# Designed miniproteins, single chains, continued (2): the designs that were tried, part 96

Each design is a single chain, and the fold is of that chain. pLDDT is the mean over its residues in the fold that is shown.

## One batch from the design tools (miniprotein)

Design m7532
Fold by ESMFold2-Fast:
Structure m7532 (fold): chain A 60 residues (1-60)
Amino acid sequence: MKYKVLKDIPAKNENELSLKKGDILTNVEILDGSRVSATNEKTGKSGIFPSSALKYLEPI
């Protein structure tokens, strides 16, 4: 399932995926209680982001 990013969420370190409003995320997987992995469809980059950001993702 794909998700649309509703808010800009900048990467805090080299392992984090930078999210921009309007980006589409694929392969979204919960890694643990605080971290989620995904691939940004526009950039082709994969990385992690905090699970607190899930509230800014909209299913497409």
Scores: mean pLDDT 80

Design m7533
Fold by ESMFold2-Fast:
Structure m7533 (fold): chain A 69 residues (1-69)
Amino acid sequence: SLKEFSEEAKEELKKILSKYDEAKAKATSDLSPLEEVKKAYEELLKKIEENPEISLEELEELAKKLEEK
């Protein structure tokens, strides 16, 4: 069901955000790019919260684009 897809998408986003926090902690120089990436991930999470019909595949593609930035 879409509800299950939405929950899986949220779990994936939580993993990405957790990964970001760890990367931020280990970073030894300019954190500005990471701050921007974090904001983008937070906006993506909010979008999922508001649009549970979004698929996990769509979410993964958006997250991949953010990670590549």
Scores: mean pLDDT 64

Design m7534
Fold by ESMFold2-Fast:
Structure m7534 (fold): chain A 66 residues (1-66)
Amino acid sequence: MKEAEELKKKALEYIKENIDKLSEEEIRKLAEKVREEMIKKGVSESEALEIQRELLKEAKELLKKK
């Protein structure tokens, strides 16, 4: 769903811009908020959870490079 991908993209861009200031815990909370927002917009729970997991994976890779 394009709306879910846009939410993921915005969250990932925020993480990239603030990677030096964000803790792993703050990134986890952000990913949880993205999942909740997707569900509120009618995205399936399974799809929203998958996008949350993908976002966390990408964020961990960004943290590893810093």
Scores: mean pLDDT 78

Design m7535
Fold by ESMFold2-Fast:
Structure m7535 (fold): chain A 87 residues (1-87)
Amino acid sequence: SERVHREVGAHEEKFAFENPLKVAEEAVAKAEAAKASGDAAEIEGAVRGTDTAVELLREVAKKDPEKRQEYEAAAAQLEAAGAAARA
């Protein structure tokens, strides 16, 4: 497995919690690109990324009711993008 430097990984985790909708948008784009590539490893990685982003969105939706509808809509879009990439 490829090792990511801890300080870079910590920065990415913090960014994800501060920018959950942008993380979701990137995950959808990666899933669509992976599907277009036809590469099984890229598809698997992108699908795993969409699953992680869905969990993030559901977690932040519980903590921020003002944006709950937007986060739930983004989570549904991510689930659809992941399912489409698997097909």
Scores: mean pLDDT 73

Design m7536
Fold by ESMFold2-Fast:
Structure m7536 (fold): chain A 58 residues (1-58)
Amino acid sequence: MEKVEKAIELLDKNPELTPEQIAEEAGISVETARAIQVLKKLGYSKEEILKEIPLLTF
């Protein structure tokens, strides 16, 4: 879960980051990074995103 939190924080600072850049820096899959971007654009909170992204995605 710490990696997903890092990915969310990276997007908060740099919303123009690509899924590939987020995945590399946070150490998650590109698919997980894309999911985080979509949820964030839909207005999901950090806490809600952490619930939606299952531990299995790591």
Scores: mean pLDDT 75

Design m7537
Fold by ESMFold2-Fast:
Structure m7537 (fold): chain A 65 residues (1-65)
Amino acid sequence: ITEEQAIEVALKLAKKYGLNPAEVAKIIIEAAKAGKSIEEIAKILHEKFGVDPEEVIKIMEEALK
């Protein structure tokens, strides 16, 4: 996942859940650099922000196409 894709995902999640897009993007970028899968990133975001992990996976898959 690229930094641009992580920012796109973060903006979509921030709009839907009322989150800080910079904070969400930072977490996605750091997890991706650590070699975490889409499913693992979704779990991290679920634990930190209470977002639906299935919805995170869908948004991430669409951003990666």
Scores: mean pLDDT 83

Design m7538
Fold by ESMFold2-Fast:
Structure m7538 (fold): chain A 84 residues (1-84)
Amino acid sequence: AAASAADQEAARLIVKGKNAFDAGDYESAARYYREAAALAESDALKGVALENLAEALAKLGRDAEAAEARARAAALFAKAGVVP
């Protein structure tokens, strides 16, 4: 099935977040990834957004929030049947 409009926009936000992350703008990256995680309907896509959010938060020294985002991503990947 085709991805939902929400999942398509979430994927675009992940791309924007990656571009910000690659530019060293970890605050903007974290913002885009949070928006993507909130918008995504797919458990796998939400997991990807949260994993990327955790990486951006770790770069900002926000280790507790990064750990929470990673835990949420791991749970979503497990639910979606994604193997590491």
Scores: mean pLDDT 84

Design m7539
Fold by ESMFold2-Fast:
Structure m7539 (fold): chain A 75 residues (1-75)
Amino acid sequence: MTVGDNGELLVEPDIAEAQALGTNASGPGLTIARLPSSKAEEAAKIEGVIQVIPLGDDVLVYATSEAAEALRALL
């Protein structure tokens, strides 16, 4: 909620999937992870994380594929 995501609440989940990096959000080299909200702060600190979107009790994390192993360690 307070991890530097001040503008993210204006973006719907479906729109975020298409627009996290303009026109390449769903392209090769991107990864999407769902994590518990308790891991959102740790995920936001990982290099390569682009956007963290709150989804109720979970968060949706958009990141580069290079961040995938670090995100997997939080699962």
Scores: mean pLDDT 62

Design m7540
Fold by ESMFold2-Fast:
Structure m7540 (fold): chain A 86 residues (1-86)
Amino acid sequence: DPEALRREQEERSRRLAEDLLAALKARLNPEEQARSIRELIGVRLGIREGDVEGKVKEVENMSPEEQAELARREGYPQEMIDLILG
């Protein structure tokens, strides 16, 4: 079932993002964490849609609120979204 596989991938992405955030917190300050998260979202979305450079630029040019909403749609944990919002 393609929908079940998609939901499983979204759940795995959320858990991976949570583990990644824990690793980032051990080494980076909140501003650096937010930058890394924004870049990760843009790159991952760009790979999926076949336009990495365009999507990275699109995400970078979004407001913090738009970046946060995109992160929610991509299944990122609330803690990462809060970092984007500042």
Scores: mean pLDDT 76

Design m7542
Fold by ESMFold2-Fast:
Structure m7542 (fold): chain A 61 residues (1-61)
Amino acid sequence: PSREELYANALLFAKGGDFESALQVVPLLTEEEAAELRALALEAGDEKAARQIDEKPTVPD
């Protein structure tokens, strides 16, 4: 899949509360894209998922 498709899927997972699936995609995303997923995890109150997203390596912009 394309990077745009991966990011769209990660957003769908995160908005649905499935941060485990979103985390699998994070290493294929840019830092800005990963930061948006982290913000969604914090908004949902899932501090563990937010930390795990922040700790994952991402691709350069």
Scores: mean pLDDT 79

Design m7543
Fold by ESMFold2-Fast:
Structure m7543 (fold): chain A 89 residues (1-89)
Amino acid sequence: MAILVLRGSPIRSKEDLKGKKVGVVKGTESEKFVKENFPEAEIVPYDSWEEAIKALLDGKVDAVVGPADKLKEYVSKNSDFEIIYESEK
């Protein structure tokens, strides 16, 4: 799993997710991961990764948590995205 933010975000570590809005795709392992590992984060569920990423761009969420490989694809296409944390599988 990885944490994706916009460049210039005040979120610099996993601890900075406390009290922040975190976008996830509903019903995925990423939603469960955030519930179990970041219980003080506010989960905002989306129907797709494209919707979660768009919400991050629009400032509706402060971060997106998802599979590292998937989020790295977004970073490769848009330099406005930054991964600030990556866990082992």
Scores: mean pLDDT 84

Design m7544
Fold by ESMFold2-Fast:
Structure m7544 (fold): chain A 97 residues (1-97)
Amino acid sequence: VDELIKKGEELREQGLKLIDEADKYAQEGNYEKAIELYDEAVRLYEQAIELYDQAAEKAREAGDLELAEELERKRRLAQQEKNAALARKKVLEQKIK
């Protein structure tokens, strides 16, 4: 369980760094590069969500409902971050026409 959580957190942190980098490229007018980085961040968040889901399932199987609820909260935060990246990507896609 701990390894799944650690890997999920690492992927989420990596995704956040890619969003920051994508935002900088977008500010510079390099929309194509920014879109590529948002896509990469979304992919990392999807992997983090999957790992949190697996960890939550294992926690429930072990009867650790408190840990399962904590992991469900982490999953929801990662989903929100993914949705924000997708929204930013959509705005830039409309600009590059």
Scores: mean pLDDT 86

Design m7545
Fold by ESMFold2-Fast:
Structure m7545 (fold): chain A 97 residues (1-97)
Amino acid sequence: MLEEAKERVRRATLRFLEAADKTNLDSKGVAKAVAAGLIAAEIINVSKDPKILEEAARKLEETAEELEKAKGDPKKAEEIINKGIEELSKILAEAEK
């Protein structure tokens, strides 16, 4: 359960990063995508609650799907990544309680 939830976050993070890479982001956009990945890694590191991990995985999966649909629009992709960072940061704050 806990390890399965952590693995789901890892898979969702890889899908998210692959989707971001296919969008031809500028250096700033790439840095933000990396930052989102680091936040996801920290959620895996600090969370002992499978529900928090499953929420993080779901948000990463949703963000990846939106990025896949925004293929060829780097500006839209950056907006999607910014929203993803905000949502993941909230989940990380909950995980650290």
Scores: mean pLDDT 84

Design m7546
Fold by ESMFold2-Fast:
Structure m7546 (fold): chain A 70 residues (1-70)
Amino acid sequence: SRLEAFVEYAAKGSEAFKAGDYETAAKYFDKALEALGSPHADVLLSKAEALEKLGKTEEAKKYRELAEKA
């Protein structure tokens, strides 16, 4: 199901983030949001944190704003 895919991708994103692989983390958080098909505050914030670790501060700010509206 879409929800099962969301949970799996979000978990893989978190694992990559803990391992310091922020690029892979951001990609999995994207896949999680795509699978869900709707905004999700915690995953949007997690993606913003991964982007901040990658030095993409302006892009990260956009995701934090999306999380506020989720």
Scores: mean pLDDT 88

Design m7547
Fold by ESMFold2-Fast:
Structure m7547 (fold): chain A 76 residues (1-76)
Amino acid sequence: AAALTAAANALISDALAALQAGDLAAAVANLSAAIAILEQLPNTADVLALLRDALTAVVNGDTAAAIANLNQALAI
């Protein structure tokens, strides 16, 4: 569980870096991977909601909302 949580946090950080660099494809890939890991873990509903909102924001071109949601997810 701890190793999967660390892997998910690394993927969220990589997604944030990709968004800041304008690499939307890398951001979507890293977010999707983080969501897949966290869906298998207990007590992740709050983080999952923020990541799903961030993914939706990226797809809709709202980079600012995506970055805000990822920063909030990393603060949990």
Scores: mean pLDDT 81

Design m7548
Fold by ESMFold2-Fast:
Structure m7548 (fold): chain A 97 residues (1-97)
Amino acid sequence: MEELDKAVEQLRKAVAEGKSPEEILALADRAMELAEKVINDPSATPEELRKVLEAIAELMEAVASHPGLTPEQVAALRARFADLARKALEKIEELES
């Protein structure tokens, strides 16, 4: 979780500083990799998965606010974030059933 929290903060800072689209995309890829690692961890708790959902929401807001990303790039990132959020929600439902 700390690595994911740091990745989210790095992306938010990069967006605020007006970093290049390439840097934003690389940071988003890293954050998604860390989120997917938590989702795929068989020991992940519903609480940790809810924190992943919060992180995904922050990532979606950050990329949407970057003026250098094309609408197509933003749409592609949002689709990938939505897929990860769906997987986290499905796992929460399975663990709480």
Scores: mean pLDDT 82

Design m7549
Fold by ESMFold2-Fast:
Structure m7549 (fold): chain A 63 residues (1-63)
Amino acid sequence: AVGLIAKVIKDYEAKSPEELSLKKGELVEILEEVDDEYVHARSLKTGKEGLVPKSVLGAVGPA
């Protein structure tokens, strides 16, 4: 598989339609690194894709 799985370490509420809302303990698949602060990720719970702040993500592992 291609991609990394990261665990959400903090609740995050989306501030725009381009962002994902996430709850602590959820898993996301990192699809690409957008910049220093954000990744483009897919929620494994909902299947939705969007921007996620790197600050709310913990350790990464293979998908």
Scores: mean pLDDT 78

Design m7550
Fold by ESMFold2-Fast:
Structure m7550 (fold): chain A 68 residues (1-68)
Amino acid sequence: SHAERRLRSALEGLLQYPEMLPLAVASIRRLAEQVPREVARALLEEALTRSTDPAVAAALRELIGSLD
């Protein structure tokens, strides 16, 4: 879906530019809400395993935890 592609792109951008976290987190949350829960969880967990920045990792864990 378009939302899934956008979520993938946003997560790649965040992994490359951790300093963008304050600007990116709201859009990533909105995109995750537009994607099936299982797909959003898989993409967020994949990004978390690739994350080297502690703030990005913490934000991704919170986003994963917010999925019902």
Scores: mean pLDDT 85

Design m7551
Fold by ESMFold2-Fast:
Structure m7551 (fold): chain A 75 residues (1-75)
Amino acid sequence: SMAEERARQEAEARRHIEEFEKLGRPEYGEQLRAAFEKGDGSAAFRVARRIGEEIGPEAAQQAAKAAVALTYAAL
């Protein structure tokens, strides 16, 4: 159902933030968390783009999907 899918997307987005924080680049995790708290999707996308430049396009796309899901979900 839609409610379960939404809860799953939020949990997945939070997991991505935690993984980025553990990656040894706390700046990226902090920037993503701050953007989500502000509801600033464009800042979240900018951070996802930077992650992708270093790791790869698939990681960037997954981070962007998490950013969109968390930003538009009712936090």
Scores: mean pLDDT 66

Design m7552
Fold by ESMFold2-Fast:
Structure m7552 (fold): chain A 72 residues (1-72)
Amino acid sequence: MAQEVLQKGKDLVQDYLDTAKVAQGAAEFNAQLNPELRDKYLQLAEELVKLNLEKAEEVRKEYEELARKILE
């Protein structure tokens, strides 16, 4: 039970981390196509990475607390 809850949390966290990685890659690609907008694309990627990392941390904590309550 607790292991299943932790695994669901890990899967959701990974989805957010993967989204952050894709956003960074897309911004780097667009920066190469439009060098004049490079700083703007990098700033946008930084914001998207931050939002996804915050969501990953939130989900991780929620599932860890649920697993902890099951083990207690």
Scores: mean pLDDT 77

Design m7553
Fold by ESMFold2-Fast:
Structure m7553 (fold): chain A 57 residues (1-57)
Amino acid sequence: MEKLKKLIEEAKKAVEAGDRERFQKILTEINQLFPEASKEDIEKYKKEIDEIVEKAR
């Protein structure tokens, strides 16, 4: 799903910039897109989000 890929890229940039508010807004948008995505895409993007969050620590 193209929209999810773009939001993951945006989330990574927000974390790199230290913009916590932008990161939270992007996570909300990603969650809103999950009903339109396949289960496989959802699992893949959840793993990518977890990796981004882990790197931010």
Scores: mean pLDDT 75

Design m7554
Fold by ESMFold2-Fast:
Structure m7554 (fold): chain A 55 residues (1-55)
Amino acid sequence: MAQAQQYIDQAKKAFEAGDLSTMSLYIRQAKEADPSMSAAQYAAAMGVTRGEPVP
């Protein structure tokens, strides 16, 4: 739903600002809003590509 995407957008902005704690908070809220999304979909939505050791 749109709610999960809203949290992902906020997490991406926090990541670009270097605020990893805020990023983690929004990712958790996105997972709660749409638990059907996989970790790969969250990473792709945030623009995180392969090459970084992120879960």
Scores: mean pLDDT 68

Design m7555
Fold by ESMFold2-Fast:
Structure m7555 (fold): chain A 97 residues (1-97)
Amino acid sequence: MATVTVTAPASVTSGGTLTVEVRVTGGSGVLGVGVLVRDADGNVVGEGSGAVEAGGTVTVTVPVTGPAGTYTVLAVAVPAGGWLGVGRGEATVTVTA
């Protein structure tokens, strides 16, 4: 499996844009990267995507327009041509009013 490391700011103001750095180690070739931001109830409040070569880093920007609260950032990496090297990483972000 690939290892996914998520780096996000500790907080973001509601109506702002969250910049998420996703590092993927392991796997091979081009990997698709999806980023989801979920509230405490599991609702998706933001999405972004990118692509990265195995061993690389991609920056994904996600608009956040939800209310103040604690949100989870989930990043997933999938291989472009197969089912080898799936990885996941998470971070927590506080949304402020």
Scores: mean pLDDT 76

Design m7556
Fold by ESMFold2-Fast:
Structure m7556 (fold): chain A 71 residues (1-71)
Amino acid sequence: MIDEAEVLLALGVMYFALGKNAEKQGKYEEAIDLYEKALELFRQARELGHPDAERYIKEVEEELKKVKEKL
């Protein structure tokens, strides 16, 4: 059986990594879009009971706050 919570978390991690890369390149608008996508996926993983989702939600919210302050 495919674990939907695990798949959603993995996709969130991918978007989070892409967002960090965009931020390092100074692409703050792109980083925000990628972080918001990651946040949505992590929230879905949390709703399905993934134990790591809440930690990632906090991490992406902190990065989102930092990037938004640069716009």
Scores: mean pLDDT 86

Design m7557
Fold by ESMFold2-Fast:
Structure m7557 (fold): chain A 58 residues (1-58)
Amino acid sequence: ELEKLRRELEEEEREMRELDEKARATPDPEKRLEYEIEAGLEGIEIGVLNIEIRRLEK
């Protein structure tokens, strides 16, 4: 369980970085906003995963 959550955290962090890179690279302001929103949602999921991991580590 803990190892699975850590793997999910790494995958979410990677996806968030990719979305941030796409947002910086795109000349389209609408697509930039979409990537920024998606990165923000990934950030929330990362926060939740961090809380769950801390609970299991106790």
Scores: mean pLDDT 80

Design m7558
Fold by ESMFold2-Fast:
Structure m7558 (fold): chain A 70 residues (1-70)
Amino acid sequence: AMTTPATAKSLRAVADRALEIHGGSPRLRRAYELLKKEIDELEKKYGPDTVLTDEQVERLARRLNEALAA
């Protein structure tokens, strides 16, 4: 199966859904709000439909993991 390309738009949709599901947890809400902020910066720079590089996706994953561990 072909994987859907990682774009700012697709990653924002994932973060928004996570906030809807997990918004009752202050820790999870904070983590996904921080992720959404990083995605917004990428969208401003590259646009919503531009395929992100593996490096950019790895950075977002690392930031989310750091926020979830805090």
Scores: mean pLDDT 77

Design m7560
Fold by ESMFold2-Fast:
Structure m7560 (fold): chain A 80 residues (1-80)
Amino acid sequence: MSEEEIKEEVGKRLSKVGEEAYKEAEEKKISDEALAELDKVFSETLKKAIELLKNGASLEEILKVIDEGEKKVKEIIEKA
């Protein structure tokens, strides 16, 4: 897989996670505190994924980080 293909796949995955998370947060009317925690976790996931991508990490490694971030975001929404 080319670096461009990995970047595209990572971008699509991050976009989907963010879109689904913020949509569900709005539907559940989560608190400002929960939304701030969601923003922090998603931001940290984005930074880590981008850093791995810059360092030539495999798609599998990057997707694992995104999956872990998605799980944390879902837990925040469920607890809110």
Scores: mean pLDDT 83

Design m7561
Fold by ESMFold2-Fast:
Structure m7561 (fold): chain A 73 residues (1-73)
Amino acid sequence: SMRDKILELIGRILALIGEIIDLERQLEELRKQDQSDPAVQQQIADLEARIAALRAERDALLDELRRLDREAK
């Protein structure tokens, strides 16, 4: 049903938000390390890329949720 799809999307969005928060905490801890170290710079870049990908996925699911809400009305 549309309700089940909406509830599933909400659950997926909440899970993504939790993962983003956890990765942002890891990123802030890495930024406290010696940023002149190329290994630290690479780890920061990798985390920033992963956070950006998860934010894009979150935004796509939010757009899908808005679409389903409009169709339900």
Scores: mean pLDDT 86

Design m7562
Fold by ESMFold2-Fast:
Formats: C-alpha cells, sequence, structure tokens
Structure m7562 (fold): chain A 77 residues (1-77)
C-alpha cells in the first residue's frame, strides 16, 4: 500500500460506498467507509464529513460525531 497513490478519486470511491451503505441503513459500515475516505484525503467534499456525522448520530455515537464536527469546522475556517 505504500506505493499506492492516494488521490481524490480513491477517497470519493469510499465516500460513495458509505453513501450506499447509509441508504441501506447500515450506518456502522457507512461510518467506517466515510472515515476511510477522510483518512485517505482530508480535503474530501464537506458532504463526506456530513455523511459521517449523520451516520454516527444515527448510531448514538455523539462524542465521535462531535470530533468529526470539529474537523469539519477547521475546513470551513
Amino acid sequence: MERLKADPNDAEAYAELGRELAKQRKYEEAAEYYKKAIELDPNVDLGVYNGLIYSLLELGKYEEADKVFEKLLEKLA
């Protein structure tokens, strides 16, 4: 994996998987893939951060959602 080029397209692929899983109400799996997208590229679309926050809120993981929200605020600054 060290030689694999991480790019916006790869991160977006994980974001799309997260969105698809969220549509299936698989919020735990959706949150996992949204996290992978952000880990690959912190400059992903704001919608990816919103999707992760929403999935975490649906799971009742408020503390984790708050930490993601802080990262989102840093991107808006």
Scores: mean pLDDT 77

Design m7563
Fold by ESMFold2-Fast:
Structure m7563 (fold): chain A 78 residues (1-78)
Amino acid sequence: SAEEKYKEGLELFKKEKYLEAAKKFQEAINLDPNYAEAWYNLGLAYAKLGKYELAKAYYEKALELDPDYEKAKEALAK
């Protein structure tokens, strides 16, 4: 499920395996494109990889899906 891929991504992120985490978040989004939390964490993984423009695009997508997503708003303030 999308939730299972998302959780696998979180475990990889916790281990600082940011590229592998990003791939799992991408798999979650492929299963559920409206998964705002997965879009946000995909952005966060790319920010950890120094891909800030790509990260911003994913934060914007998370906020588009959930306009009240405070973490995405905070991430976009930089």
Scores: mean pLDDT 88

Design m7564
Fold by ESMFold2-Fast:
Structure m7564 (fold): chain A 70 residues (1-70)
Amino acid sequence: MVEAESVKVTLPDGTEIVVKGGPVSKALNEAMLKAGPYKDATIEVTTKDGKIVVKGKALVSAGEAMAKLM
């Protein structure tokens, strides 16, 4: 299982939400819940193996990020 150093969600208005530490799956679930009402969010996952950036509609972006990490 990949551990997340941080997950950052950037909303269309420029607001940033950061979730730090723990398993990537848990961090992504927290980010998805926070981004849920916003359709055009950017999700950035930072791990020891690199950084993954997903753009687009929040729900679609979160699903794509999870698929890339699994």
Scores: mean pLDDT 62

Design m7565
Fold by ESMFold2-Fast:
Structure m7565 (fold): chain A 58 residues (1-58)
Amino acid sequence: AVDEALELARQGSEAARAGDYETAVALLEKAARLAEEAGFHGLASMLREHAAYVRAQA
C-alpha cells in the first residue's frame, strides 16, 4: 500500500542520514516496488532515483 511505501521511504531516508547506505538502498527499493504495485508510478520512479543516488554515495 502507498502508506507502507511512504513509511519505508521515511525509514530509508533515516538510514541514509545515519550513513547506513546499504539499508537505505534496500528500504528505498522496497518502497519503490510497493509504490509501483499501488499504481504510483511517479513516486516509484523518484524512489528508484533516490536509491541510485544513495548507492553512488556508498
Scores: mean pLDDT 82

Design m7566
Fold by ESMFold2-Fast:
Structure m7566 (fold): chain A 69 residues (1-69)
Amino acid sequence: LPVSGDIAELASREQAERAKALLDAAGPPSVGTAIVERDGKWVVGVSGRMDPAELRALTARAKAEAEAA
């Protein structure tokens, strides 16, 4: 099914780039990612076809790892 969701807002472009790299490495090829600046915050947008539960788990992991680094 089609999925569209933003990874939670990140404080810096560097964190957003790390989150995007994690999503790109672990996600299926049917899913695309993009970095967007929104009101001084950085967001990684995710779109494509993926199971919503798997996307939520992957997104949460990517955000946590990006923020920890």
Scores: mean pLDDT 74

Design m7568
Fold by ESMFold2-Fast:
Structure m7568 (fold): chain A 60 residues (1-60)
Amino acid sequence: SPEEALRERVLQGIKNDIKMAKEGKIKKEDVLKSLKRVAEYFRGRDPELAEEIEKEIEKL
């Protein structure tokens, strides 16, 4: 579905941002702040996706 495709793209982008932060290519603080905003955005729209995003943030 379009919703499943969107979820996968969002999660892939988040995983890439976390990878780049761990590699020192971007600041972990900036990634953390950005990902918290993305999780907040989805909390009322797709709560399950918001929870998955929060789990990815814990890896940072």
Scores: mean pLDDT 85

